Designed miniproteins, single chains, continued (4). Designs and how they scored, part 91

Each design is a single chain, and the fold is of that chain. pLDDT is the mean over its residues in the fold that is shown.

## One batch from the design tools (miniprotein)

Design m15145
Fold by ESMFold2-Fast:
Structure m15145 (fold): chain A 58 residues (1-58)
Amino acid sequence: SLKERALNLAKALLDGKIPLSFAPAVARVLGLPEEVVEKIKNAKSEEEAAEILREYAK
């Protein structure tokens, strides 16, 4: 599901497996909504990007 994809991306960011700069492009490829992608683009840290993804996955 898209929610599971979002949670997996959040974990990958926090584990340092994906750099923050790649996160918006990965989110688009995973099919996440444009609103979520734009919020991730403006994130200042992996922790902030992960929180955006977790909020979407509720």
Scores: mean pLDDT 86

Design m15146
Fold by ESMFold2-Fast:
Parts: structure tokens; sequence; C-alpha cells
Structure m15146 (fold): chain A 68 residues (1-68)
């Protein structure tokens, strides 16, 4: 996954955790909520464009619903 350099270190770490299939679901959800709370307008479009990179179907569906 290509993470934009314009994102903060916190946002980049959140994206890395959210898209890490080896990370516990609890941490992935925490990362998602942190990203959704970001005031950076680039975060939500990035997540929407990269939904297909989330390997877990249920997590992908949840993220998609949060972006609506």
Amino acid sequence: IEIPESLSEKEKKGIEVLFDPSAPLELRLAALHSLLSSPNPEVKPFLKENLDKIEDEKLREYVERQLA
C-alpha cells in the first residue's frame, strides 16, 4: 500500500496498523477510529481508495460504512 508522505507520522502508523493482517483486530479498530478522528481531509479519501487492500471482509465492510 502506498502511504502519502503528506500524512502525519500518527496517521501513517494508523494506516500501517489498519492494513496489517497480522495486527490484532482490536488494534486495527483503534487505528481506524484514530484515523476517522483526524482533521486531515486526505485521510478519508485515502481509506476509501484503498478499501480493497483490507484483506478481512468484515473489517473492510465496517471501514466502508464508517466512510459513508
Scores: mean pLDDT 81

Design m15147
Fold by ESMFold2-Fast:
Structure m15147 (fold): chain A 92 residues (1-92)
Amino acid sequence: SKEEVMRRIIEIAARNVLLRALAGLYLRDPSASPEQRAKLEEMLKLLDQLSDTIAQAEKALQQGKIEEAKKLVEEAEKILDEVEKIYAEIKA
């Protein structure tokens, strides 16, 4: 449903904002290892891709393209899963 797609977009967008803030804090940490910095750069690139995918999903939803918006949300959820895995590795 349109409401389900909207809810998923909001949830992903909220998590994206938090993960970007956390990545920014780690990037500014002078004690971060070269390996952690490389993972942070990968994480930030995926977060940029996530932002673009969510923007596309919102546009599709505004145009009444519910099935297209749903597919874009599913793509965004996969990108978010990859970001979460990288973030877990940075914390380890």
Scores: mean pLDDT 88

Design m15148
Fold by ESMFold2-Fast:
Structure m15148 (fold): chain A 108 residues (1-108)
Amino acid sequence: MVEVKQEGEVVTPEGGAASILATVSGVTPEMVAVAAREEADGNLVAVEQGGLGPLGDGKYGLGVAGIDNLKKEDSGTYYLVVTTRPNAVGARVEGIVARGGPVKVIVK
């Protein structure tokens, strides 16, 4: 089973960046990560492509997505999501195998 463990809060000035980091397990090389924002209806929308990287033991143990050039309207709840295929930025996330806990992003 794929697991993603992610929680946190990121506070950044307008024009800044947020890094969403998660510990991931059970992922395969064909799986991909995406940063997704939770919309008011509870749907997840892809906002940036992420990456999956090895821990020191050579397993895919780290998921990461960077979101840059943030505006105040970009404040919200974000997730690192592992999917079976790439998702286009701005599209509803599909092929979800696992997602982390919420990351609260606050742009001031």
Scores: mean pLDDT 74

Design m15149
Fold by ESMFold2-Fast:
Formats: sequence, structure tokens, C-alpha cells
Structure m15149 (fold): chain A 64 residues (1-64)
Amino acid sequence: SMEDVVALGREVSRRMRELAAELGIDVRELSDEQKRAIVDEAREEYADRYSDEDFARVEQLVLS
């Protein structure tokens, strides 16, 4: 659902900001590989909460 995509997107964005802060860079400087890795981590933790379509939509949004 759109609510699930928004909730998952916020979680992924939070993790991206945390990684960028740890590396001392802007979140926009994260590589596509690093962004995909964060989505994959969320997929492992939340597979029972979100659909494959929700994860695919969030991945497309963070890579845009």
C-alpha cells in the first residue's frame, strides 16, 4: 500500500542518513550500490511486514 511504501521509505531514508553521517558525506554522495545494500538490509529485517512490491518501489525512489 502507499502507507507501507511511505513508512518503509522513511526507514530506508533514516538508514541512508545514518550511513552518510558515519562516512562524513552528504546522503546524495552515497553510491547506488550502498543504497541497494540498505534496501536489502531492510528487506531482511522487515520481509514479513512489507511486500516485494513495496521494497521494489522504495528502491526505485532512492535510486532516482
Scores: mean pLDDT 86

Design m15150
Fold by ESMFold2-Fast:
Structure m15150 (fold): chain A 88 residues (1-88)
Amino acid sequence: DELRRKRDEALQLFQQYWDRALELANKMKNKEEFIKMMEEALDNILKLPEFYEKAKKSEEKEVGLQMADYTVEALAYRARAFYYDNLI
């Protein structure tokens, strides 16, 4: 019960940070590429350094880095949700 609550909270926080990252990605000049990189990071966290380097080199550097930060936060909460789910 408590583990289910923690899992659901983590999934909710994952969705909130993911949505924030998507909102910022949609403000980028190369939004399609950044959204694709977010989806790739969702499948493989080892793609995050490449995503970060792309953000640093963008015209919208501040927005890009914030998007990357929100993506990292989302993935961290998703990992916590999977951890709690495996304990149920």
Scores: mean pLDDT 85

Design m15151
Fold by ESMFold2-Fast:
Structure m15151 (fold): chain A 66 residues (1-66)
Amino acid sequence: PSEEQARKLKEYAEKLGIDLTLRQAKGILTLAKELPEEVAARFLTRELGIPLETARKLVKYARELL
């Protein structure tokens, strides 16, 4: 993932009330690329402590950036 993609995902997450580092945003982009949507979303729910619905939105948006 590029730095530009990571910055866009971080900005989108902020609109959802989630504060991501650029490193975390890059990680989410990698997960969205490599894993099925539901698997990536469930992983993010555990790792970030966010609602599953919010995690699904992040994964979908990350896929749009890729």
Scores: mean pLDDT 84

Design m15152
Fold by ESMFold2-Fast:
Structure m15152 (fold): chain A 109 residues (1-109)
Amino acid sequence: NKERALQKARDAASELSGLASQARHAIRNPSSSNQTLRDLANDAARELNELALTIPEANDLKDQAREITREAKRIGASPEVTPELARRLLDVAQRGLDVVGELIRQLRS
């Protein structure tokens, strides 16, 4: 269902954008809460996993979304703290947004 996939893509983009924004803030402000970043990473991972379920097996973006989901969960569960935690989560969020953007482009074509 194209409509469901587009809605899940928008949900994932929203969570990834929030994670990227908070990670950028935390890099500039290292006293920022590590727990907030971990919670946002888990939320982004949940939405990316739901998005991946809407992607057909033949589409490589499904495996890319699942890999980014695993990375977000792993980094969020790591003992790392800001600024290292924030830099790694920013990278994951940006790559996730690239995957979501490509999927939206494909679905709208």
Scores: mean pLDDT 88

Design m15153
Fold by ESMFold2-Fast:
Structure m15153 (fold): chain A 89 residues (1-89)
Amino acid sequence: MRQESISLGKSLEEQLKEIEKEVGKLSEEEIKKFKEAYKKGLELDKKEFERRFELILRGEAGGTFTTDVPELQEHIEKLKKELEEKRAA
């Protein structure tokens, strides 16, 4: 938790490389699926940040904000499982 923005473009490229290390080389179609999942997650992260910021300004919310988006993590884990199944077959 050292950066204030964790799901932007450079992080996407780094995360794709990490996935390639774990599951092996990705095809163009698989890379596209991961990129689309990250784009959707980034959209949700921005909307959630704005929503939470509005609540804080209104004094209706307090505490620590997290930039981890559960939907993004679920999408990535689902894609990893599909790749692991291909490796096991």
Scores: mean pLDDT 59

Design m15154
Fold by ESMFold2-Fast:
Order: C-alpha cells, then sequence, then structure tokens
Structure m15154 (fold): chain A 62 residues (1-62)
C-alpha cells in the first residue's frame, strides 16, 4: 500500500494505492478545480512512491 497526500487552497486529498486499486479521499472546502488538482497531486505522489519502491526491489532481486 502506498499513500500520497496533497493540499490545494485548503482542499486536502489522500490517495491510497492498494494493488491496482487507487482510491482518493477529499476533505475541506474548495472549488472543483482545487479538488481536481489536489486529487491529481495526491494520486501522482502515491504512484511515485510505488514506482520508487519497485525500482529499489528490482535492484535487490537476485
Amino acid sequence: MFVGEAVVNGVEARAVLDGLELTVEISGEGSDEDKEEAKRAAAQRALEKALQALRELLQQLA
């Protein structure tokens, strides 16, 4: 499981990547544009953490 978090103009987003399922939760008040930006940023951070972890694991595999 990988988690990415973002805050855009008081809108908080938390993205959780569990296997191939990406779930994003939003909290706070903001425009639809702010909510969309927060979701994208959180999802990107979760995916970047997963990619980095996979790269490190591949380097360690015999």
Scores: mean pLDDT 81

Design m15155
Fold by ESMFold2-Fast:
Structure m15155 (fold): chain A 76 residues (1-76)
Amino acid sequence: EIEELVERIREAVEKGDKVEAFAHTVGLATVIANAEDPEKAIERLRQLAEESTDPEVRHLLELAIKLAEGIIEVEK
């Protein structure tokens, strides 16, 4: 699911659909925050962000991590 959402973000960025890319970024953050192990999900996403060659994709994945961390903090 995480990898599927990351791929949807990449596809949206490639198409130039910034609204769709941002929507998938928010969706990804929500999935991570609600994962069985959110810390492990965040670590996996950090790895995917570092592997991303497109700076826009990397930025959105980093944004998803920050948003997920914010959601987790509020849930505590």
Scores: mean pLDDT 80

Design m15156
Fold by ESMFold2-Fast:
Structure m15156 (fold): chain A 93 residues (1-93)
Amino acid sequence: MKEEALEEFQKLADEIYENTKKKIDELGVPEEVKAKIDQEMEEDRKRFLEAFKQALDRATSEEEINKLLEDFKEQLKIFSENYIKYAERLVKE
């Protein structure tokens, strides 16, 4: 149960991270800007994973585990959209 949730979250985080990088590449941002965004995204990914692990360790029911997974999935999507918008702003300015 907890191991399955962790595996699902890790897989989703990796997919979102890769898709976000691809979208940023398509925007034609300068290489220096892309490198900074990639670094920040990697640190955020590690932070989200650690936070999820800590929350998961405290969960006492399947219902809590499912709610945590959904809440953290939503956070990952918001994270991705924010980085794309940030990259778009840098290209426009």
Scores: mean pLDDT 81

Design m15157
Fold by ESMFold2-Fast:
Formats: C-alpha cells, sequence, structure tokens
Structure m15157 (fold): chain A 70 residues (1-70)
C-alpha cells in the first residue's frame, strides 16, 4: 500500500533517526540535515538536488516536531 512503499519506509526511518539525534544532542541540526540529504541521495539517486534538499528539510522539521512532543 502507499504506506509500505520503499520511499515512505525510508522517510519514516530518517525522520525517526533525526528525532533521536535531536533528543540526544550529539549532532547539530545542520549535521542532521546534511546526513539525511546524503542518505536520500544514496537511496534515491533519481531525485534532483533541489528535491532532495526540500525533502531533507521537511524530514528535519518533522523530526523537530516529534522531538518537541517527547
Amino acid sequence: GPMDTAFAQTVNKLTNWAADQIESGKLTEEQIFEKVKKELGEKFPELSDEKREALARAIVESAKELASLG
């Protein structure tokens, strides 16, 4: 189904990973963003740099919201 696509699974994993990093304080927001962007590039090389950046930004913002609720 739509929630079980490789894309959705990767986004969910990266969002949860980023939220964990924000809560742990081990990485800066900028470092988290760059790592998320890199992983998206490795998993989905067909994505343009612009789309990859926008998606990485959205993932980090979602992760910040999740971290603020814990």
Scores: mean pLDDT 82

Design m15158
Fold by ESMFold2-Fast:
Structure m15158 (fold): chain A 79 residues (1-79)
Amino acid sequence: MMEEREKKIEELLKSRLNEEEQKKFRETLKRIEEVLGREEVLRLLMNAIEGADSLELTPEQRKRIEEADELLKKIADEQ
């Protein structure tokens, strides 16, 4: 299940982005995955792919994104 989602995401990245853009996107996703967890990031990406132009977020996912944003802001401010 999760492996199939990852495969579809990889195929879309290869079709739409060049090699440099793919690397940057994967690095950004990896940082987000460290905060939100891999499964949640994959679900958000699949919702974007399947659902259309915008992500449909559950209240729990939205809260985690807010927490991640707050942590990233604190890290940026403290550096």
Scores: mean pLDDT 60

Design m15159
Fold by ESMFold2-Fast:
Structure m15159 (fold): chain A 94 residues (1-94)
Amino acid sequence: SMEEKFKKLKEELNKLLAELQKTLAEFYELLANNAPKEEIKKVLQKAIELIEEILKKIEELLKVASPEEKEQLELLKKAAEETLKYLKELLASL
């Protein structure tokens, strides 16, 4: 059913979001501690890859979501797209 598909995709999205939060925390800690550029680049690249996977999951969820759920997912998509743009600009500056 669409409801079962939504539930599974949302669980996968939540796991990716949790991993992104941990990766971003590590990224900011490395910046604050003046870590080597190569270590910062690796964590930043991982954060970029996680956001790209999150955006894919959001697109899958949008296909099976209710109208109310779609509104929240579209807001999350916009936030993720802006974060991706910012992180890619940071990576290019390194």
Scores: mean pLDDT 89

Design m15160
Fold by ESMFold2-Fast:
Structure m15160 (fold): chain A 98 residues (1-98)
Amino acid sequence: SKDDKISELVRKMVKLFNQMLSDLEKEGKDDVALEVQKLFTEILNKVNQLISSEDKKKQDKYMEEIEKLLDKMRKLAPQHQSKIDQIRELIKKIYEIK
């Protein structure tokens, strides 16, 4: 089902995020890890709003907000840009399923 595909994509997104968070902690960047975790919580909330919305204009707005949060995350952790870009692609797949 669409819901099963979305749930799998969300699970993959959380796994990538947890790997990035673990890497930042191993690098001794605890302050950066905390800020990245706060940004990811906001991203996850926006993804949940996107999933729950049937309004295409609202979905587009949530995607714009997610892109801005991802850009902030790239600025905080540029060494993890590859994982952040993978998270973005998973969110884009969720958006395309909706």
Scores: mean pLDDT 88

Design m15161
Fold by ESMFold2-Fast:
Structure m15161 (fold): chain A 94 residues (1-94)
Amino acid sequence: ELVKIVIEAKKTFPSKEEAETHAKELKEELEELKKRLLESDIAEKVEYEIKVEGNTVIVKITIETKKEDAKDAIQEVEKLLKHHELEITKIEIS
């Protein structure tokens, strides 16, 4: 059984330039996370979207995975987001 996980997170920076710099760094790390989750068969599909709105970086990560792998997928995403000090605003599993 496949489940869909949607995780949303945000962080507000002192300036737009800092937000854009961190968005670029986050994109590189999300690409590595995506590759890792797919190569380890933890996820069947990984998509992400990064937006910069003013001084705020907003991230949405969508993962399709087996129900038994959902917790591991969420933990890997949370670890990355916490390392970048992003506030997790939403976790949905459907």
Scores: mean pLDDT 87

Design m15162
Fold by ESMFold2-Fast:
Order: sequence, then structure tokens, then C-alpha cells
Structure m15162 (fold): chain A 75 residues (1-75)
Amino acid sequence: SELEELYEKALAFFNTLSEEEITKAIDIIEELINTNELSEEAKKVLLTLLDAMYDSPKATPEQKKRIEENKEKVK
């Protein structure tokens, strides 16, 4: 599916990022969630990106907690 392809590409991309860049990506996603009324399709895309970021070995335990919190906000 298109979401599975997005997940794989996002995971590969997040594996190239620094810790600071991952923090910035979380900050951007969090702002989008807090400032927008999300469609069901937008929620699916954001959840896919958050899942890929969570599964990245580059994500710290502290970053993973923030990712989980943002996943709960989207659901």
C-alpha cells in the first residue's frame, strides 16, 4: 500500500538524521497536530511517519516518549 511504502521510505530517511534533526521533525509534527483540524487521511500519514520515527534506531528513549504522546493525540 502507499502507506507501507511511505513507512519504509520514512524509516530509511530518519536513519540518516541526527538527534537534533529528529527533535526538529517531532517539533514540526507536534505543531501540525496542535494547530490543525486533521482529516482522516492526514491522521494516517502522520501516524505512519510517527511509527517510522519511533522504529528508527536513531531515536532516543526521550524522543520515543514524545513520539508516543503525539501518536495518542492523532488517534
Scores: mean pLDDT 87

Design m15163
Fold by ESMFold2-Fast:
Structure m15163 (fold): chain A 110 residues (1-110)
Amino acid sequence: SSERAALEERITALVDRVDADPSVSDEGKLAFTGVASYLLSLEDVAALRAGVGFLEALVDRDYERAIALARRLADLLPESQRPEWLEALRALAEALGAEEVAEALRELLE
């Protein structure tokens, strides 16, 4: 869909932006690219949109919005997949130094 193509373009731009940021660790860059690639496996455009929004909010340090979008992504996923996705997003937030997001997602896992 045209919306999917636009979301994939937004992911590419975010990956390039993070990769070019010298304040982001090599671990953080790897984690970001990993989550971005994982999001592209989502067939549900609404879930992909929530995931892209999470990445954008995280990069923009809009942590309240990042947490809300992670919750929305979890709600759009099958229950069996939610823990793995939430852990991937938590690990990314931790790698990027977004402690508030990592803590909120850890609480959602418990």
Scores: mean pLDDT 89

Design m15164
Fold by ESMFold2-Fast:
Structure m15164 (fold): chain A 86 residues (1-86)
Amino acid sequence: MVEELRKEAGEKVKELTELFDKGAAPEELAEQFERLAELARKIAEASPEEERGKYLELAEGFRELARRIREEGLTAEELLALAEAA
């Protein structure tokens, strides 16, 4: 059910916030973004057509961010700077 998936996503976002607060390693941040990407994809599949595209875009965004974190070795500080610039 989409509501249960959204609740799980909220829990994973809280875990991500804790990782940022602790200055977690790039690999740990990348893994958490990959978990968020998979959840966003599942939410998209469970959502009405009108909302599906939005969650698929979020899933692709999180997946791409995880890829960049691994390839570029982005730190928590660098990711926060990118978020502030966006």
Scores: mean pLDDT 79

Design m15165
Fold by ESMFold2-Fast:
Structure m15165 (fold): chain A 101 residues (1-101)
Amino acid sequence: MQTLYDTLKSAIGEESALTFVLGMQLSTMIQSTDPHVQKIAAQNAIKTLDKISDISKDNPIVKSGYDQSRTILQNGLDTGNYKDSAVQTRKILRDTYNQIK
């Protein structure tokens, strides 16, 4: 029995699978009109970032991007500003990936 995450992990690796899941969680925070759904997506996004951080290689640029993203998402949870925190997180992650290409 395989979930979408398990299938992606076997095909493209764990870090890439978690990054895809994070992207879906951030999209839910932006697109949902239900604050309860947005809150659950934000909590799950933080858990996904923690998992990526645990398995990421020692790259200071990647670490900085994930640390900033976690802080922004935590602020979103604390304030209820889910949409803006998700948009800002997507920008930080994009800028981080552009620095390592």
Scores: mean pLDDT 76

Design m15166
Fold by ESMFold2-Fast:
Structure m15166 (fold): chain A 90 residues (1-90)
Amino acid sequence: SLSQTVQQALEELDRTIKEVERWIEEAKRLGDEELARELGLLLGQLETVRDNLEQAARDGNQQQIDQALSRGRELIKEAEELKKRLRELK
């Protein structure tokens, strides 16, 4: 079984990924191709760190778990900043 911390982080990453996918389509609809591009790069990074966290948890590699958790938190913070930019377009 996954630790509670890892499980909660995976759930938060999964929610953030779905939100960012929606924001990419919204940015494209609003004509902000640069914001859509930045969100697309962030989406790829979120998917990578999610996969890394899941793999590290399976392997029981605590160093890689801690690294993925830290990177995931940074990317979620970046997502919140891009969300603010998207709101300014409305």
Scores: mean pLDDT 88

Design m15167
Fold by ESMFold2-Fast:
Structure m15167 (fold): chain A 120 residues (1-120)
Amino acid sequence: SSFEEELLRYLEELAERKPKSLTHEEARALVLATALALGLSREEALEVFEKYAYDGDSETVNPEETVRLLSKVLFDTDEVTRERILAIQRFLGLPETGELTEENFYELVEGVARRLAERL
């Protein structure tokens, strides 16, 4: 749909800019795109994001906090374990390092964008 197409474009732009931290809008877009790419509902992804991402006073979300939100959407746990990271990397066709660093975070963003595009 037009929403998913706009979301895809937004993530492609985010992956090109590679900011050090994400705005709440950028983190929300990644969480939504990940849920959609994995076949989860938009409503469920939004509920998880609103509960966890907008509960704090911070203007930005760092990559580690973003990965915790992804873990909650995908596995119903905010625990970022090696096994959960490997599962995400495997599903997205990324190198299976078992760790998400600031350096490989944008490889995950690109992987989500690619998987979302495959569903459109």
Scores: mean pLDDT 75

Design m15168
Fold by ESMFold2-Fast:
Structure m15168 (fold): chain A 69 residues (1-69)
Amino acid sequence: PVTTGLSLEQAQTINRSTNWALENADWPDEEKKKRITERLKEAGLPEAEAEKYADAILDNVKAHLEMEK
């Protein structure tokens, strides 16, 4: 799993951010990325890692939504 080695709080934040992005797919991509990145930074991830995980979350959400079209 991509989240191996993260703290429980960081892993939970990634999971919550993924669910939030799925429920709010109609938000602008830049706004979603900004919100997810800030939440991951608050959970203790460095900015570069937080941006990386935010991009991965949004890419996974887009792939999931594309499959449902």
Scores: mean pLDDT 77

Design m15169
Fold by ESMFold2-Fast:
Structure m15169 (fold): chain A 84 residues (1-84)
Amino acid sequence: MSEEERKKLAEEAKKRIEEIVKEAKEKVKDSPEYVKTLEQTLEDAKATIDEALATDSAAMLKATIERAVSTVETVAEVLIKEHE
């Protein structure tokens, strides 16, 4: 995998997690604490992906993306359920 392909994969993953967080924030918009937690989770996930992109391992990048997406999805699901 080229550096360009790795960067593209990371950018696509960030876009996906941004969409997940945006949708979750709309559902919990009347809870400032939950909105803040979602924003922090998004920033942490992006930072983790950027750190993995800085490695020379395509396998590490892919594994990190899968973990980051799963973490964001789990946090969003928990906060939406608790907000009900």
Scores: mean pLDDT 84

Design m15170
Fold by ESMFold2-Fast:
Structure m15170 (fold): chain A 67 residues (1-67)
Amino acid sequence: SQLLVGELVYPPGTVIDEALRAAERERITAAVRAERPDLEVLSVRFGEPAEGEDGRVHVPFVVEFRP
């Protein structure tokens, strides 16, 4: 399998709960399918949220896929 890494950025005070992760997982999967219909998305995983200097919430993510 192959990996694509990225980061999501939210307004200050955003709570990163399972509902938000589920919605973003669907959105990212749909975006990959639209751009690369030749790829099968195996998983979308989120890292630990971190606050930036401006209070924005940064969430790293990894998409695992195969041809």
Scores: mean pLDDT 84

Design m15171
Fold by ESMFold2-Fast:
Structure m15171 (fold): chain A 93 residues (1-93)
Amino acid sequence: MSLEEKAKVYELLAKDYEKGAEIHRQRAQNLEDQAQKYRDEAAKSTPEEGAELNKKADELEQQAQDHRSRAQTFEDNAKKAKEEYEKLKKELE
């Protein structure tokens, strides 16, 4: 494989990782927004109903944190791919 072909692979890999990060960030935000709705409903509910709604919010917030962690992993991988792309581009100059 040529240096030009290797550079192209890392360029595409970085884009794929950035797309993965964006998808997980959007999923996390949607889960956080839904959790906040449950928190708002809990504040207006009976103590018993509020406890159940807060438990649902806690579960959604935990899922959102998992998606935030996955997004960070994709971002870190994208950064590494970009760094390899830049190194290969310098070798081609």
Scores: mean pLDDT 89

Design m15172
Fold by ESMFold2-Fast:
Structure m15172 (fold): chain A 89 residues (1-89)
Amino acid sequence: MTEEKLKEVAKELEKKKDQIEAVNVTTAVGLVLLLVGDALDGVEHAAELAKELAKAFSKAKPVLGSKSNLSYDVILDIDALIAASKADA
């Protein structure tokens, strides 16, 4: 269930990639968290997945210091989030 929902979120994030890359880091993080949160509503281990997402953003933060260099692929690794979800199952 969680993996399937995360794959759906990945498709939605790809559709919104240009929108995410066009905003500052804080706004991009907020937008992504809203999309992931909606997909994970009522899902087991949602809190753990949110922590992994926060870690991914923290790790990427020094690279994403500029709006002109925002990259969806650098900000989020959905495959890594899916792998983390499997490990927590």
Scores: mean pLDDT 52

Design m15173
Fold by ESMFold2-Fast:
Structure m15173 (fold): chain A 60 residues (1-60)
Amino acid sequence: SMEEVKETAKRMVDHMLKQGVPKENIISAVSQFLNGVLSKEEAEKLVKELEEYIDKRIKE
């Protein structure tokens, strides 16, 4: 489901942030994953949401 995909993507983001992976590499990895499981339009929307999520987490 879309909800499961979103949770998986957030888990990937959290793991990569914990490992000190740069934002641009996180975005690349998540974008690659999402484009493999969602339509291009759905992947683009979720990548944008996750970029905002990453920015909020980095500012913590």
Scores: mean pLDDT 83

Design m15174
Fold by ESMFold2-Fast:
Structure m15174 (fold): chain A 63 residues (1-63)
Amino acid sequence: MQEYVDKYMALLEEAAKKLTGKPLSELSVEEQKEVLKAILKDEETVAKLRELAKKFIEAEREE
């Protein structure tokens, strides 16, 4: 589980840096909300997040 969380957080950090030039931890609450909105509109980032979620769900389904 932790490995998937780490990869998910890494994708969010990369998206934040590309959109704002700063890591999530340095963004204000308002800037974090705008990054999340932009991520949801970015089909490529959403597809990567969805793929991670599918792998996590499938791993849990088979156990």
Scores: mean pLDDT 71

Design m15175
Fold by ESMFold2-Fast:
Structure m15175 (fold): chain A 58 residues (1-58)
Amino acid sequence: GSAELQRLLEEIERLMVRLQLQGASDELIQRYAAEIAKITSVEQARALKEELLAELAR
């Protein structure tokens, strides 16, 4: 992928670790892992990053 896509995937991985540390359910983590596996574009990666940031918002 492009350098931008790789950076977004690394950021998404860090956000997933953060969700796990905050006690997110195994079901929620598996749902996001499935969405990560479908990412083929920068636009999809940005959309998922925004969803993960929303889940982490208090």
Scores: mean pLDDT 84

Design m15176
Fold by ESMFold2-Fast:
Structure m15176 (fold): chain A 73 residues (1-73)
Amino acid sequence: SADQQAAWQSAVKEVTAELLAAGKPQGSIENAVQAAQLLLEAEPLPSAARLQSLAETQPLVFEILQRYQKHLA
C-alpha cells in the first residue's frame, strides 16, 4: 500500500542517516536494507518473536524493521 511504501522509505532514510552518523560502513547498511526488504517480502508483518531474534543476530536489520513498524499506520 501507499502507507507501507511511505513507512518503508521513512524507516530506511532515518536508520541509514543514524547508522552513518554512528560510523557504520555504507556497505553494511545497504546489506541490512536488502536483508530487511527480503524478509518483509517473505513476512510482511514480522512477529515480536522474529524481531527479538533479529535484535540478537542481525541488529542492523532489527533497527530497520522496528523503525518501519513504528511508521506504519
Scores: mean pLDDT 85

Design m15177
Fold by ESMFold2-Fast:
Structure m15177 (fold): chain A 74 residues (1-74)
Amino acid sequence: SFMEEVEKLMRELRERMLRAWRESGGDLAAVRREVMEGVKRLQELLDKNPEADETEVFAKLQEMLGEFAEERAR
């Protein structure tokens, strides 16, 4: 389903952001590159699904960003 694709994208983006953070020694520019690519993929997914609940999609994005912030602090 569309939401399963969103959840997969959010999970993959979180993993890439954490990897970029850890492997770069805390370089926010490396994290930003992953975020920009993830946002591009999310926009493409939304463009293909015009009936998508964007509020639910943005809630998933917010949840992922919170998970990244918590994991990064460990």
Scores: mean pLDDT 84

Design m15178
Fold by ESMFold2-Fast:
Structure m15178 (fold): chain A 100 residues (1-100)
Amino acid sequence: SSSISQFNGLLNQGLQNINDPQRTIQILNQVRDFINRNVSSFSLSDLNTVRDQVGQFSRQMQQQFQQNNIPTDQQQQINRIVNQVITIIQDGISAIRAQQ
């Protein structure tokens, strides 16, 4: 869907800006706000897709933290936002499953 493409585009922008952790944090706040606004319109298939995309993004970010000597405080901020995004997606999946 167009919403999935937009979500993936925002994640890719976050990854492309990893050399500027403050910019990455701003983009991840946009990712969180996007999923908050759109989660109720996503199908179960859409939510599984964005969950997998966030999982891949998280693994890439952990690797970049190690390679680019990102300060611990900024790593914690990024991980907090990523975990918030994951929670929103998981809550969306649980809500759909509870209706079945």
Scores: mean pLDDT 87

Design m15179
Fold by ESMFold2-Fast:
Structure m15179 (fold): chain A 70 residues (1-70)
Amino acid sequence: AALDVEFGIAESEYGSGGAFVDPASKTAVAFGLDLPEGTKVTVTLSNGEKYEGVVTKRIDTSIGIAYVKL
């Protein structure tokens, strides 16, 4: 099957934004908040499941997009 992604909420010391989570690869893309590399993030899925992760790369700082390792 193609990669399955789930929608969630990303919470950090800088506030909260949205996230797309790929549980198979243990990765997420957080958006809506400019998150520096090394920021700890908790991602909560619509089913209430939580993942802890760390921002590994800032992709875009204007709208706030970051790559997260879970």
Scores: mean pLDDT 79

